# Designed miniproteins, single chains, continued (2), part 83

Each design is a single chain, and the fold is of that chain. pLDDT is the mean over its residues in the fold that is shown.

## One batch from the design tools (miniprotein)

Design m6872
Fold by ESMFold2-Fast:
Structure m6872 (fold): chain A 82 residues (1-82)
Amino acid sequence: TKGEGTATVETETLGVITAHGEAYTEGNAFALVVTSGELPVGTVIVSPAKEGEIPEPGTPAAIYDTNGKVIDTGKILSFEFK
């Protein structure tokens, strides 16, 4: 876990959304497990990132529901630790 943070994502179908959660980095992947905000609790936002880093603005993102199904795709606009 990197810590708690807030992601803003430009989605294909849901518009621009903001979600808060626990941030994780594993190898070349970043994940935010949503705890509050504009996505359901337990939703996961996943994007590629350099090892140990936060994804840069414009990086592709996929949004997974609690069953591991993709519910939307888009791109990361920002991420900030709280």
Scores: mean pLDDT 82

Design m6873
Fold by ESMFold2-Fast:
Structure m6873 (fold): chain A 85 residues (1-85)
Amino acid sequence: SVLGEAQKLLNDNILRLGQILDRARKLGDTETEQQALELIGQLRDLDMTLIRHRSDEETVKRVLEDTQQLRKQIDQLEDQLKKKE
């Protein structure tokens, strides 16, 4: 289901950002730390929207689309961090 896909993508990427945040902190990479914190905030807002509006198919679809866009930013951030390790 679209709801299940959105929830899984949100959960997976919140976990990924937590790992990126921990790695950035160990490296003293304050720029990556700040970017990870901002992305965590955005994903938490989307998760709250999904929980509140889970019966609204249009809202669920929008949350999935927005999460997919944020995933691209997370992928870029993870790639940048990997090059510093």
Scores: mean pLDDT 89

Design m6874
Fold by ESMFold2-Fast:
Structure m6874 (fold): chain A 91 residues (1-91)
Amino acid sequence: SAAAEALAALARTLKGIGERLEKSEDPEVAELGRKMKEAAEEALRAAEAGDLEAALEHIERALEYAAKAGAVSEEEARATAAELRRLVEEA
């Protein structure tokens, strides 16, 4: 489905960002990057299994870690999560 493909693509993007943040010399940012990467990996597995609800929950967690790390704004993270939730409900 288009929703599963979109969630998987975003999960791969978030995983890449998490991997970059994990290499930060700031230990707090590195820890958030690790958590973001783990959540994104869980999201990708769920999306590939067709579990859109689980994929969305894990993506929302990854976005929260990204916002805490300063990689995205809290506003942008919330807007993205809301749009993805709508896509899952329409699927």
Scores: mean pLDDT 87

Design m6875
Fold by ESMFold2-Fast:
Structure m6875 (fold): chain A 91 residues (1-91)
Amino acid sequence: SEVEESIEEEKEIVIEGVEKIKKKAEEEKDEETVKAAEELIEAIEKATAENAEIAEKKANYLKEKGYEEYFKEIEKKLKELRKKRAEERKK
């Protein structure tokens, strides 16, 4: 269950980060970017290899639309979570 719990925690961090992109795009009235963010969240929530490829394509699209810094913050949070889990395993 440790691996399953870790996957769910990482998934929550990514979804939260993408929801911030969606909120910013809604404020800017960029309906195409809002839709792409929603499709990325849906792909992350579905547990298939096909959805992993869809998620990568949608993430790259959002980065090209100027939201790359949001993905850097997601990656930073994921690295911090993984570091914390590694330190707890050494105790």
Scores: mean pLDDT 77

Design m6876
Fold by ESMFold2-Fast:
Structure m6876 (fold): chain A 94 residues (1-94)
Amino acid sequence: SSIAEKAKRYEELLKELREKVAAGDPKLKEKSAEITKLIEEYVESDEEEKKKLLEEFKEREKDEKLRELFLLAVELAEEEKKHGVKEVEEAIKK
């Protein structure tokens, strides 16, 4: 339930971001690419590097929706690691 609600909110934010990028906002397109790269770096990082990346992102990014998107992506990635990809996917489908 909680995982499914987080996944739904993440998908809603991704859809909004994709629609705005498609509408030709070059600044948002660049920020979207940067956030994607940060999520990839976060997933591959150790615990100390993860804390540093989160803190640096929180200090740099003031857009509330972009902050929410990154934090949800991180939380969903941690849930997948803790419970396995299959359990997260099953929660999303319900």
Scores: mean pLDDT 74

Design m6877
Fold by ESMFold2-Fast:
Structure m6877 (fold): chain A 69 residues (1-69)
Amino acid sequence: EEEIRKKVEELLDGAEKYRAENTPESRAKARELVREAGDLVDKAIAEGKIVMDPETAARLAELTREERA
């Protein structure tokens, strides 16, 4: 679904921006956005509705790795 892909990209763009600000509040917001993007992608993939491009998948993986730190 093109809408899901677009939404995921928007969430990841927002998360990267907030992560760059590097305040406690912006980090919390970035984690929230990454989680929303991940949940959206997982649901859409499980339903066969989306195939993520490698670039977007790599961005999500990197931001998710940051949440563990």
Scores: mean pLDDT 72

Design m6878
Fold by ESMFold2-Fast:
Structure m6878 (fold): chain A 88 residues (1-88)
Amino acid sequence: EELDRELRRLAKLMGIEEEELRKVVERVLRELGISREEFIELLRKLEEEARKRKSGINLEEFAKLSLEEVEQLLIERVSRILGRPVPA
């Protein structure tokens, strides 16, 4: 439920449908072997970055990405935060 709420907020910020983002997240969790709780913490960090005036990432760019591109980007970011290489 908390994950669904955070996904809804993040989806609105990125201009992506909540249900589609939810599916992407489930796949990311499987690929990286992380818990739902760990991913909720990462969503909090992503939202904080999105709120900053100079976060280094253009929020509008996400709205132009395909779901596959969003999945790859999340895998890369989460892997980086966890100190792991991106899965092949």
Scores: mean pLDDT 66

Design m6879
Fold by ESMFold2-Fast:
Structure m6879 (fold): chain A 83 residues (1-83)
Amino acid sequence: MISEEEIEEVIERLKSKFGDYVTVVEAVRIVAEYLKEKRGIELSDEQLDEAVRRIYERVGGLGVITSRLGARLALETLEELLK
């Protein structure tokens, strides 16, 4: 289960590194690092690639999205892949 506090922490991490906009790949990588540090979850390269693919489909192929949207979509998609 994703908490609002985790969403806000990930948003701050994305904004500090990339500003208000991120690529889907950047969002997935930063969220994967967050989950490894905070929850001890290790994701495979194949799971990260699948997450990027799913998010690209959800955003209609947009290469750049807001850090807030990137944080939410990456957290949701990576959590789905862990079920």
Scores: mean pLDDT 81

Design m6880
Fold by ESMFold2-Fast:
Order: structure tokens, then sequence, then C-alpha cells
Structure m6880 (fold): chain A 84 residues (1-84)
């Protein structure tokens, strides 16, 4: 049984990792060819809206709204909407 990490496990990782580095790694994850990695990165970024400084998320995710990959654009939109 392949279970993705729980929301609490993701939050713990986000709280113990450098905010700029974690957002950079999660943004790279959104571009992964592996669907499970992309979905994990998207979930982690949404949960990160409560933990990571808003400025870092906005600066890193806003350019992705114009990305060539529609999946990346959709994920970036949902993460930015979660900041509201």
Amino acid sequence: EEELPSDEEIKSFLENTDPEAVVENLVAGLRSKDEAIREMARRALILGTEIIPREIIVERLTPLLDDEDERVREAAREVLEALE
C-alpha cells in the first residue's frame, strides 16, 4: 500500500527546512514527470501557505502562472488561491 505522507508529516518537513530552499524544491517537483511527485509538491505548497512566508510563495509561484505546462499553471493558481 503506497501512502503519500500525511498533512502533518508534510508540515513538519516544511517547519524544519529553509523556506527558500523548500519552495525551490517543491516548484521543481511541480515539473516532475512523475504524477505522484507533482501531486505531493502541489499539496506541500498548499499546506506551506500557512508556514512559509507569503512573499516567498508569491515571488516563486507567480511566474508559473505563465508556464508552458498547463499542469504547472493549474498548480500555481491553486497554491496562490490558498493564500486567500
Scores: mean pLDDT 79

Design m6881
Fold by ESMFold2-Fast:
Structure m6881 (fold): chain A 70 residues (1-70)
Amino acid sequence: DDIKEEFAARVKEVVPQLAPLVDKLMADKSRTATQIIGEVLRAAFETEDAKQQSQVLDLGVEAQKKLMAA
């Protein structure tokens, strides 16, 4: 799923602290793009960093729009 791979790559670029979580979620081939987006958003909001929260939210919204358009 290109949307899943693109979202994962961009999160790792923008918020490197979440790269281990993203890699773990991407290694589980049974997880959908929506599940990965949800888990990453939850982790970002747990950081209490407003900039990281905003950046991950923007990436999640973009990925969700692509999923709805498919």
Scores: mean pLDDT 77

Design m6882
Fold by ESMFold2-Fast:
Structure m6882 (fold): chain A 90 residues (1-90)
Amino acid sequence: PVLSDEQVEEMRKLFEAEGLALAKALGLPEEEAQVFAKTFGDTATQGMVEATSLANPPVDGATYMREIVERALAAAEAAVAALRAEKAKA
């Protein structure tokens, strides 16, 4: 089954909210927390959309979900590092 545009947007909002909660728990300042949350939400949502579009879906959905979350965390951390690098030049 293919996710609707409404389901994709709802899922993005949920992942972004979870990313924001995690960023705040990690003690990130507001600007970094917003970048972390948005990148986490966008990356996790993209991974879920890709998973639902596979002709041959993974046998273990739990393992695939873990990989999606791990990729989203790595992307969010990289986005914060990039923001810090830009701020260091200002």
Scores: mean pLDDT 79

Design m6883
Fold by ESMFold2-Fast:
Structure m6883 (fold): chain A 98 residues (1-98)
Amino acid sequence: MVEKREVTSPVSGKPATLTRDLDTGEITLTDPYSGVENAPLHEILKVPASVVKSLSLSTLADILNETYAPKTEREKKVRNAYIELQIDRGIELIKEGL
């Protein structure tokens, strides 16, 4: 069984899908704009898998959509990783002259 939420991709800033596998607890991102398919969210954010797995799919989606103020240390870790990824993306765009 899988649970899905629509999110703003932390990779492209475009609409993407966040999926939780209810059997394994794994959370994956599918972003058609970036060509990312079923990539582990923890690898994209560069955080431990246990951090991502400790949060509900709804909380993760709300953090990625910037509709939730993080309250716990794990939530703050995910939010900070999301911000760092946005900064890195911005730097690459400037560096490439785009």
Scores: mean pLDDT 78

Design m6884
Fold by ESMFold2-Fast:
Structure m6884 (fold): chain A 85 residues (1-85)
Amino acid sequence: SMREEAERLVEELLELAKQLKEAIKRGDEEEVAELVKRMGEIVAQLEEVAPEGVGALLKKVLSDEEIEELRRLLVEAAKRSRDKL
């Protein structure tokens, strides 16, 4: 089902977020950039299975605390990415 597919993609996104947090802690800028890229690919797949939009889908399957943690990790990754101009 589309619901089960979306839930699997969200779980994959959360697993990548855990790896991103550890890469940020290590100061591994190359790993941070690669993980952000992979997370973007998962978000693109989520957009295909979530006609309501990824943000609305995440609010249905994640807690506000989990969403805020994802937001914080992505902001921190943007500061530490080698691709920041």
Scores: mean pLDDT 76

Design m6885
Fold by ESMFold2-Fast:
Structure m6885 (fold): chain A 67 residues (1-67)
Amino acid sequence: SGTPFSVPAGPSGPALLAERLGISLADAQRLVDAALAHPDGVLVDVGDLRVFAWREGDRVHVAAWPR
């Protein structure tokens, strides 16, 4: 499903993202870090998913779909 959702940009974000996407905590942390490093958003391949991630204020928004 490509429906966007968001997680906190803070310490709880990676754990919630890992659970939501079914990915490792390490992959979720890298995705959050990538979104924070790229103000205009970033397209990242994580496992079998292609994820577009972007920051808005204190939230990281993600849209994910199969590669």
Scores: mean pLDDT 82

Design m6886
Fold by ESMFold2-Fast:
Structure m6886 (fold): chain A 92 residues (1-92)
Amino acid sequence: MAPQPTWVESLGQEATFIAVAGTPGTTASGSTLTENGKPASATVRIDEDDVVTGSGTVEDPEWEIKLVEFEEVDAQGRRTLVGGAAVAVKKE
């Protein structure tokens, strides 16, 4: 799928998704291009304790790699991790 910038509320900015992991114990890797056509690659992992970790590189000096956690909030206000992503975002 062609990478499309998507607004990410927790970051307050648009991000290009590189890799997405959906459940504990999963690892995902991916590569894409920034809006300037520069390569970006990243790996994201969710461990068995719902900790999101990862690393990546972007060859665009105005962009950086960030990790994003996706949480679901139930009717009782409990937060459950439902996914994690490595994204490329524009730095200031």
Scores: mean pLDDT 73

Design m6887
Fold by ESMFold2-Fast:
Formats: structure tokens, sequence, C-alpha cells
Structure m6887 (fold): chain A 63 residues (1-63)
């Protein structure tokens, strides 16, 4: 999942760099979804996965 998402981002990186606000909103949405999952299950796993995904996306865009 994360690896496949990273490859997709690398291909689209130039276009996404033109709209950094849209990227930020997307990353915030992922983080919020992780928090929502934690609230539903009472377990931090979904939040940790969301935070890892956000970090990987940021890393791919910084390349």
Amino acid sequence: VIEEWQEWLKERRPEMEKNPRDIELGLEGIREAGEFGERLSGKPESRRLAEELVEEIKRALAE
C-alpha cells in the first residue's frame, strides 16, 4: 500500500508541486482518517499507519 502509493506520487510529483495546498489538505485528511480509526477501535494502529503514510509522502515529495 505505502510502496505503491510512493511510486504513484513519484510519477505525479511535478504536477503536485504546483499545488502544495492540495497536497497539504490530502495529508491532513489521511491523518484525520487515522485518528478516526483509532477512536472507533480504541487502538493506535490506524493512526500510526496514517502518520507513517504521511511521512513517506512528504519524503517522496522532498526528493
Scores: mean pLDDT 68

Design m6888
Fold by ESMFold2-Fast:
Structure m6888 (fold): chain A 97 residues (1-97)
Amino acid sequence: SALAEIEADAERFLKDMEAAGVKKEEIEAAKKAIETGIAKAKAAKTKDELVDLLLEQLKELGLEASEEDQKQLREEASELELMKGIVVLELEKELKK
């Protein structure tokens, strides 16, 4: 399933952080950010809600998506790609604190 792929990617990322000597506290913060991103993605009931969530996260990071970018996300992005994007942006938000 899409969720299982996201969880597997997250586990690899966290192991890579540990192998690189990242502090345990930073790994735990990354893990919580990933879990938050997964929860937000799971709360979305439609693909449009996933896009709206992703656009809101971009705005929180000070990034503005063009109307063309928004259209591409709604028409061309898969649910899996949108869910992965939500998790990545939640992680980026935590790491940029």
Scores: mean pLDDT 83

Design m6889
Fold by ESMFold2-Fast:
Structure m6889 (fold): chain A 81 residues (1-81)
Amino acid sequence: MFETEELSPLEAARRLLEAVYEELKKNPNIDYDKLAEQVRLELERLGVPKEVIDEVVKAIKNKDFSEETLERLLARLEAAA
């Protein structure tokens, strides 16, 4: 629903990672470096810990953003919260 309470930073970060996964699945030829930078800035804005941000950026830049990587990063976000 579009009318609800504010998304927590953790929920916003999870949705961002899921959106990145879906985008890479649809557009595997995108600029990975540009995507990684945009995702880094958004996660920093959401207050995600730098260690988690660095792992996400590394996964994008290494083109290692599989479903397994997504699940691992989501678990890392949960553990850091």
Scores: mean pLDDT 78

Design m6890
Fold by ESMFold2-Fast:
Structure m6890 (fold): chain A 79 residues (1-79)
Amino acid sequence: LLEEAKKVLEEARELKKRVEELEKNLSKENIPLLIGEKLRLIGAGVDAALILKRAEKEGDEEAIKLAREAIEIAGGKEV
């Protein structure tokens, strides 16, 4: 669970950085890439929300914190 939370947080951070970089350099060529990275970021947020629910059930406070951070980075809400 903790390893899953760490992985999704890292993925969300990388995806958000790529989204922000593409938004700064918007061109016709970059729009499909931006859409793709945004969809991947949404997916990471969904994964983080599922990890959060499991972490709350198991009482894993560290995994809860990491999953919440990943959800915030992905632009979602924990509930």
Scores: mean pLDDT 78

Design m6891
Fold by ESMFold2-Fast:
Structure m6891 (fold): chain A 60 residues (1-60)
Amino acid sequence: MEKKEREKKLAEAGRYVVQAEKDGNLEYIRKAAEILDLPLPPDDWSVEEAIEYLRELVKK
């Protein structure tokens, strides 16, 4: 994976994760996952569960 492209996507996705934490809105986590080309968390999950899921997939 191209490093500079990944860094830009991580920065943009990170902004959405911060917004999701502030607003408690799962939709921002879904947007972050889409930016990173990761599977979307289920709509039934809490924001905290979705954030942990996204962190697990990113930590490689």
Scores: mean pLDDT 76

Design m6892
Fold by ESMFold2-Fast:
Structure m6892 (fold): chain A 69 residues (1-69)
Amino acid sequence: GSSQGIKLSELKVGDKVGFLSPEVGPRQGTIEKIEGDKIYVRMPDGSILEVDFSKGTVEGVKVGVYKVE
């Protein structure tokens, strides 16, 4: 299918990203770290979420990720 999601190569530390999941809700955060196929996103509450681009998961749950413009 057409890749409608952002590619890991288009992301950098300091970029804002959002998550599309019924469990996480429509939440946004800022990338603090990129390590291999993973990004670590700081949320507004101070928590950090691991996003695994090789699996398309946030903390093991399938989610959509998008770049905030």
Scores: mean pLDDT 68

Design m6893
Fold by ESMFold2-Fast:
Parts: sequence; C-alpha cells; structure tokens
Structure m6893 (fold): chain A 73 residues (1-73)
Amino acid sequence: GPSAALRAAQAAARAVLADARAQIPASDTDLHAQLAAYDAQIAAATSVAEVRRIAVEVEILVALHLMQQWLDR
C-alpha cells in the first residue's frame, strides 16, 4: 500500500489543489478540468517526488491564471 510519506505528500498536494480551486472562478470550466486532471494524477502517483512535481505545476498554473486576469482587466 502507499507509504505514510506518500499519503502525507498527497494530502499536502490536495491542500494546494483546494486553494487553487478556491482562487479560480467556477465559470472557468477549462481550468477546473485541468485541476481535476491534476487531482487524478495526485491520486495515481506512486512517489513523493511525483506528487511534489504535480503540486508545483498546480501553483504555476494558478500564478499564470492570476497574472492573465490582471492583464485582462
């Protein structure tokens, strides 16, 4: 089964994902679909390194979205 370290990493990554979902408007269906894909990747991950990489990718995605919103207003 998954190690305690892997479960802890998945829990931390899911917290990042929850924060990302809270920052993105519900009307942005494409971005929410991308976040759902990351949720599936976190669930399927077999290593702590893989989970940490996914969490960083989620943070980058949110940062780029917030920058684009600032530029578009």
Scores: mean pLDDT 86

Design m6894
Fold by ESMFold2-Fast:
Structure m6894 (fold): chain A 72 residues (1-72)
Amino acid sequence: TQDAERAREAARRAEALGDAAGAASAMYGKWVSSNGHPEAKKYAELAVQAAAQGDAKAAGEYAIRASEAAAE
């Protein structure tokens, strides 16, 4: 049925977005605890926004940039 197909598609998207959103949230938390690393905050916010818009690829890319900025 269409409902079952939509449910499977929604589950796949939620899984991909969950991974990206989780990474973004972790990076934002790390920025807060590092006392305001501004680049890490910027990319973490962009990653969360992209995940909210359903763009898992952009969310992942921004999460990586946030991680790199937090490591500096």
Scores: mean pLDDT 61

Design m6895
Fold by ESMFold2-Fast:
Structure m6895 (fold): chain A 64 residues (1-64)
Amino acid sequence: SMEEIADEILEEGRKALEKAKSFEEAMLIANETTVQLIKAGVPMPLAMRVGNELIELAKKMFNL
């Protein structure tokens, strides 16, 4: 289902984020994850929310 595909994209984005060496790299990963969700058919408002949640996680990881 589209939900299963979206969950897989999000899981891969989170794994990539955990390996990020800088906040800038984490931001690029969050943006790419958002784009992949949109391409998979997730509505833009929901995909943007997920992207923002990944950005907030990145801020916590890099003490921002």
Scores: mean pLDDT 84

Design m6896
Fold by ESMFold2-Fast:
Structure m6896 (fold): chain A 58 residues (1-58)
Amino acid sequence: SSALQKEIADLQRRIAELDRQIAELERLPKTREVELELGVLDVARAVARTVLRRLQER
């Protein structure tokens, strides 16, 4: 359906944005604050990928 296609596209854009943010932080010095932010973004990306996978599996 068009609604499902939109949701998939939205999640793909969200994952791409999270990948970009993670890549930016990966270039910074490894401070405790940077490592904590990376952890938060990794969890957010894992959740988005799980939702995307479920939508693609029906």
Scores: mean pLDDT 85

Design m6897
Fold by ESMFold2-Fast:
Structure m6897 (fold): chain A 79 residues (1-79)
Amino acid sequence: SLRDRFAALVDRMLAATPPEHRAELAAHLDALRALLDAHPDDRALAATALDAAIELARHYALPEDLVAGLEALRDEALA
């Protein structure tokens, strides 16, 4: 599911993040997961949440393959 794939990407984002920033990133990602869980049929909201996750990945300078994975998942949410 989209949620399972997002959870896998979240784990990879946290693993790639320096330890001093992991708690902050985890809090932001938990908020996005809660938003997706509250609105499972809202594709536009899912795409917006994934865009926020992409911005977080870029802010913390995470690997481009992670950003690409989030972008692919966002595109599937809009299909």
Scores: mean pLDDT 85

Design m6898
Fold by ESMFold2-Fast:
Structure m6898 (fold): chain A 56 residues (1-56)
Amino acid sequence: KAKRKELLDLALNLIKEGKSDEEVFNTLKEESKKQGWGFSDDELSGILIEARIMSM
């Protein structure tokens, strides 16, 4: 789904910039809230884990 991909792409960019997992998670949470997407903390954590695996 496009919404999840946008958050995944955002997470990948933040990881590239050297942001911590806490900073990335908080940014994804605020972006989801701002856009009205309503992702849960578990879903956001899943996106962060996927982005970390892709960045290894």
Scores: mean pLDDT 83

Design m6899
Fold by ESMFold2-Fast:
Structure m6899 (fold): chain A 69 residues (1-69)
Amino acid sequence: SIKDFIDKLVNSYKPEPEELDKKLADINVKIAKEHLEKKDYIGAALNVAAALSIDPNHKEALKLYEELT
């Protein structure tokens, strides 16, 4: 499932530096939305997973995660 795919990817990322984490997560969320507009669900899932691995409390990334699962 898409949920299992995202969860596996999140666990594959290394911890990011505290500083700039939110900004990097914001960038990944923006890229994920662009993939969703193109109906590229795999590209969207990859970038949502990246955002959540960086900032697990990112509101918009969590919303996209729920929409994809």
Scores: mean pLDDT 78

Design m6900
Fold by ESMFold2-Fast:
Structure m6900 (fold): chain A 90 residues (1-90)
Amino acid sequence: GKEILEKKKELLKEMVEILEKYKEGKIKPEEATKKLHEIAKEMNGGNIKPLEELSEEEIENLIEAFRGGIEVIDEVLEELEKKEKEKELE
């Protein structure tokens, strides 16, 4: 439902923020990896590789992928809102 997509969007936004802070050197690799793993677990997602094992390009690719996921969710939420508006409650 809409609520699941909204939650997933917020979790993806948190992942992007963590990765950007890591790229800027504002967070330690171990702390960033731990936070990403906790979010991935909440999403019932797969294992997160330690960020120290990823290249700068791979980190940028992850940020872009998560941002793309947010954009797709926004589009789906907009379409769901439009369909709900077209279906009056009565």
Scores: mean pLDDT 77

Design m6901
Fold by ESMFold2-Fast:
Structure m6901 (fold): chain A 75 residues (1-75)
Amino acid sequence: DELNALAREYLRELAERARELGADAVAQMLEHIIATAEVITADTLRGAAAFAALQGDDETARAAEEASKELERLA
């Protein structure tokens, strides 16, 4: 599924960025989702955004929200 592949790529980019910013808890959660989830959806990205915001990583939270909206637009 092209949308699942695109969502997975978004999470990979977000995980790398979170690592670079020192948001290790956020990066670990995103990496875990990438490794264990068979399907990644807009809801997955929305959940990632909420977790990032809770951890104080507003940049990753904002990027994940935008990626979620883009996936919903393409679905």
Scores: mean pLDDT 83

Design m6902
Fold by ESMFold2-Fast:
Structure m6902 (fold): chain A 98 residues (1-98)
Amino acid sequence: MTPREEEQLRLIEEALREIRENRDDEEKSREIVERLIERLRELGLPEEEVELLREALEKYGVSGALYTAAVILYARMHGVSEEELEELLKQAEETAKL
């Protein structure tokens, strides 16, 4: 695991914690996720994946965006295949609809 991937994981964990503390404040939760997406972009997340996160936030809300971010990071950290990543993203989309 690279120091950059460790920082990306830490940002996601911090965002999840802040959202848990502010679960009754939808506006603040969205703001936390938007800041997370921007921070991940600054840490070198590809633009295509950043767009995917923004689309997940728009279509499925805070939970969908966070789950999508976790799946992307998990795939990168564990060196999963492109096929496995596609399956994980499909599962993330199905989970976000719940």
Scores: mean pLDDT 70

Design m6903
Fold by ESMFold2-Fast:
Structure m6903 (fold): chain A 72 residues (1-72)
Amino acid sequence: MEKEAKELKKKAEELFEQAERLLDQGDTLGANRLAYEALKYGLKAAKLAGDKKLEDEFIERVMALFERAEAG
């Protein structure tokens, strides 16, 4: 379980980084798609780890990215 949570967290972080990069390039559709996928992996990781702070961090990060996409 701990190893699986770690792998899911790593995947979520990688997807968030890719989403942020796409947003910086002006690909708002691609950024939103990857951010949504990152949230799914992140929430699964947080649930498996029992880490409420991690859940909150992933949610805040996705919301911030969506806000940037909508503003630009």
Scores: mean pLDDT 80

Design m6904
Fold by ESMFold2-Fast:
Structure m6904 (fold): chain A 87 residues (1-87)
Amino acid sequence: GGTEEVIALLRRAIERLRAARDIAEVDAILHEALEEIKKLDASKEVKDLAIRALKAALEAIKAAETAEEAKAGAIAALEAALRELEA
């Protein structure tokens, strides 16, 4: 169902974030994931949770000075959302 598709997309985003080389690539991955979530056929509640997590990740990277810091903050935000969706 739509929830599993949102979970799969967030997991894919986390894997892409782990491979990212710089803050600009982290930012691009998060914006792409945000656009993909909006297009999924999932409940408003599930989509809103994922959108909030992606926006929180985007906000976290604004304070990041290194790729490692940006990746850690973004991955933590998305992993928190996955725990809520898989509960």
Scores: mean pLDDT 87

Design m6905
Fold by ESMFold2-Fast:
Structure m6905 (fold): chain A 70 residues (1-70)
Amino acid sequence: SLKEKIEKIIEEMKKETDPQRFSELRDEALDLINEAKKKYPNDKEVQSFVEKAEKEIFELWQKEQARRAA
């Protein structure tokens, strides 16, 4: 399912130390999230999952940016 694919990529992002690979994983996860939004625009369960996933991806991205800026 799209949910399982997104969750797997987020878990891979948490373990990824290479900046380029991290960016590739982020882009892949965001593409899948956009696909879910387009396929299920009125599904509250999907919307809640997407909001949670987007927040988690954003927090991981902010942490990576802060690490690079230090």
Scores: mean pLDDT 83

Design m6906
Fold by ESMFold2-Fast:
Structure m6906 (fold): chain A 68 residues (1-68)
Amino acid sequence: KIKLANLPNDLQDKIVTVLEESNGWVSAEEIAEKTGLSVNTVNNILNKMYDAHVVKYDPENKRYRLEY
């Protein structure tokens, strides 16, 4: 189960939705395009989600997916 951490809930929910709908690995740039957020904002939220063990990160391809 995905839990919401101490993040902007509205912005995090948009990112979670994109990750769930992707059915795999997505880049921060793709998430930014789909959510209308800046890449910097997406990266900041994804870093917090990674620290909360909500997402996995592939540093070689610079992509994220849900941990669960």
Scores: mean pLDDT 75

Design m6907
Fold by ESMFold2-Fast:
Structure m6907 (fold): chain A 89 residues (1-89)
Amino acid sequence: MEEELEEGRRRLAERAERVRGLTLEELKERIKRNLDDPEATLREVQLLSDYAQLTKDPEAALEALMEAFGLKSLEELEERLQEILEEVE
């Protein structure tokens, strides 16, 4: 159990390192550039998710994600992410 907690902390630190040098605007632009590649889009969405978890600002990340996809509602965003996931799987 203690080793699992340390491993979880290490994984969180590694995720933090990946996003530490990135801004919300850069993450949004990275998603926009990869919209033609479902696998790359999912990787960039995962980075934005990691950023949201580490900064404790999920609302700002959600807004940036919606703007990156050109969507105006959470329902449209969920539908778009579902379509991308189906293309990768």
Scores: mean pLDDT 74

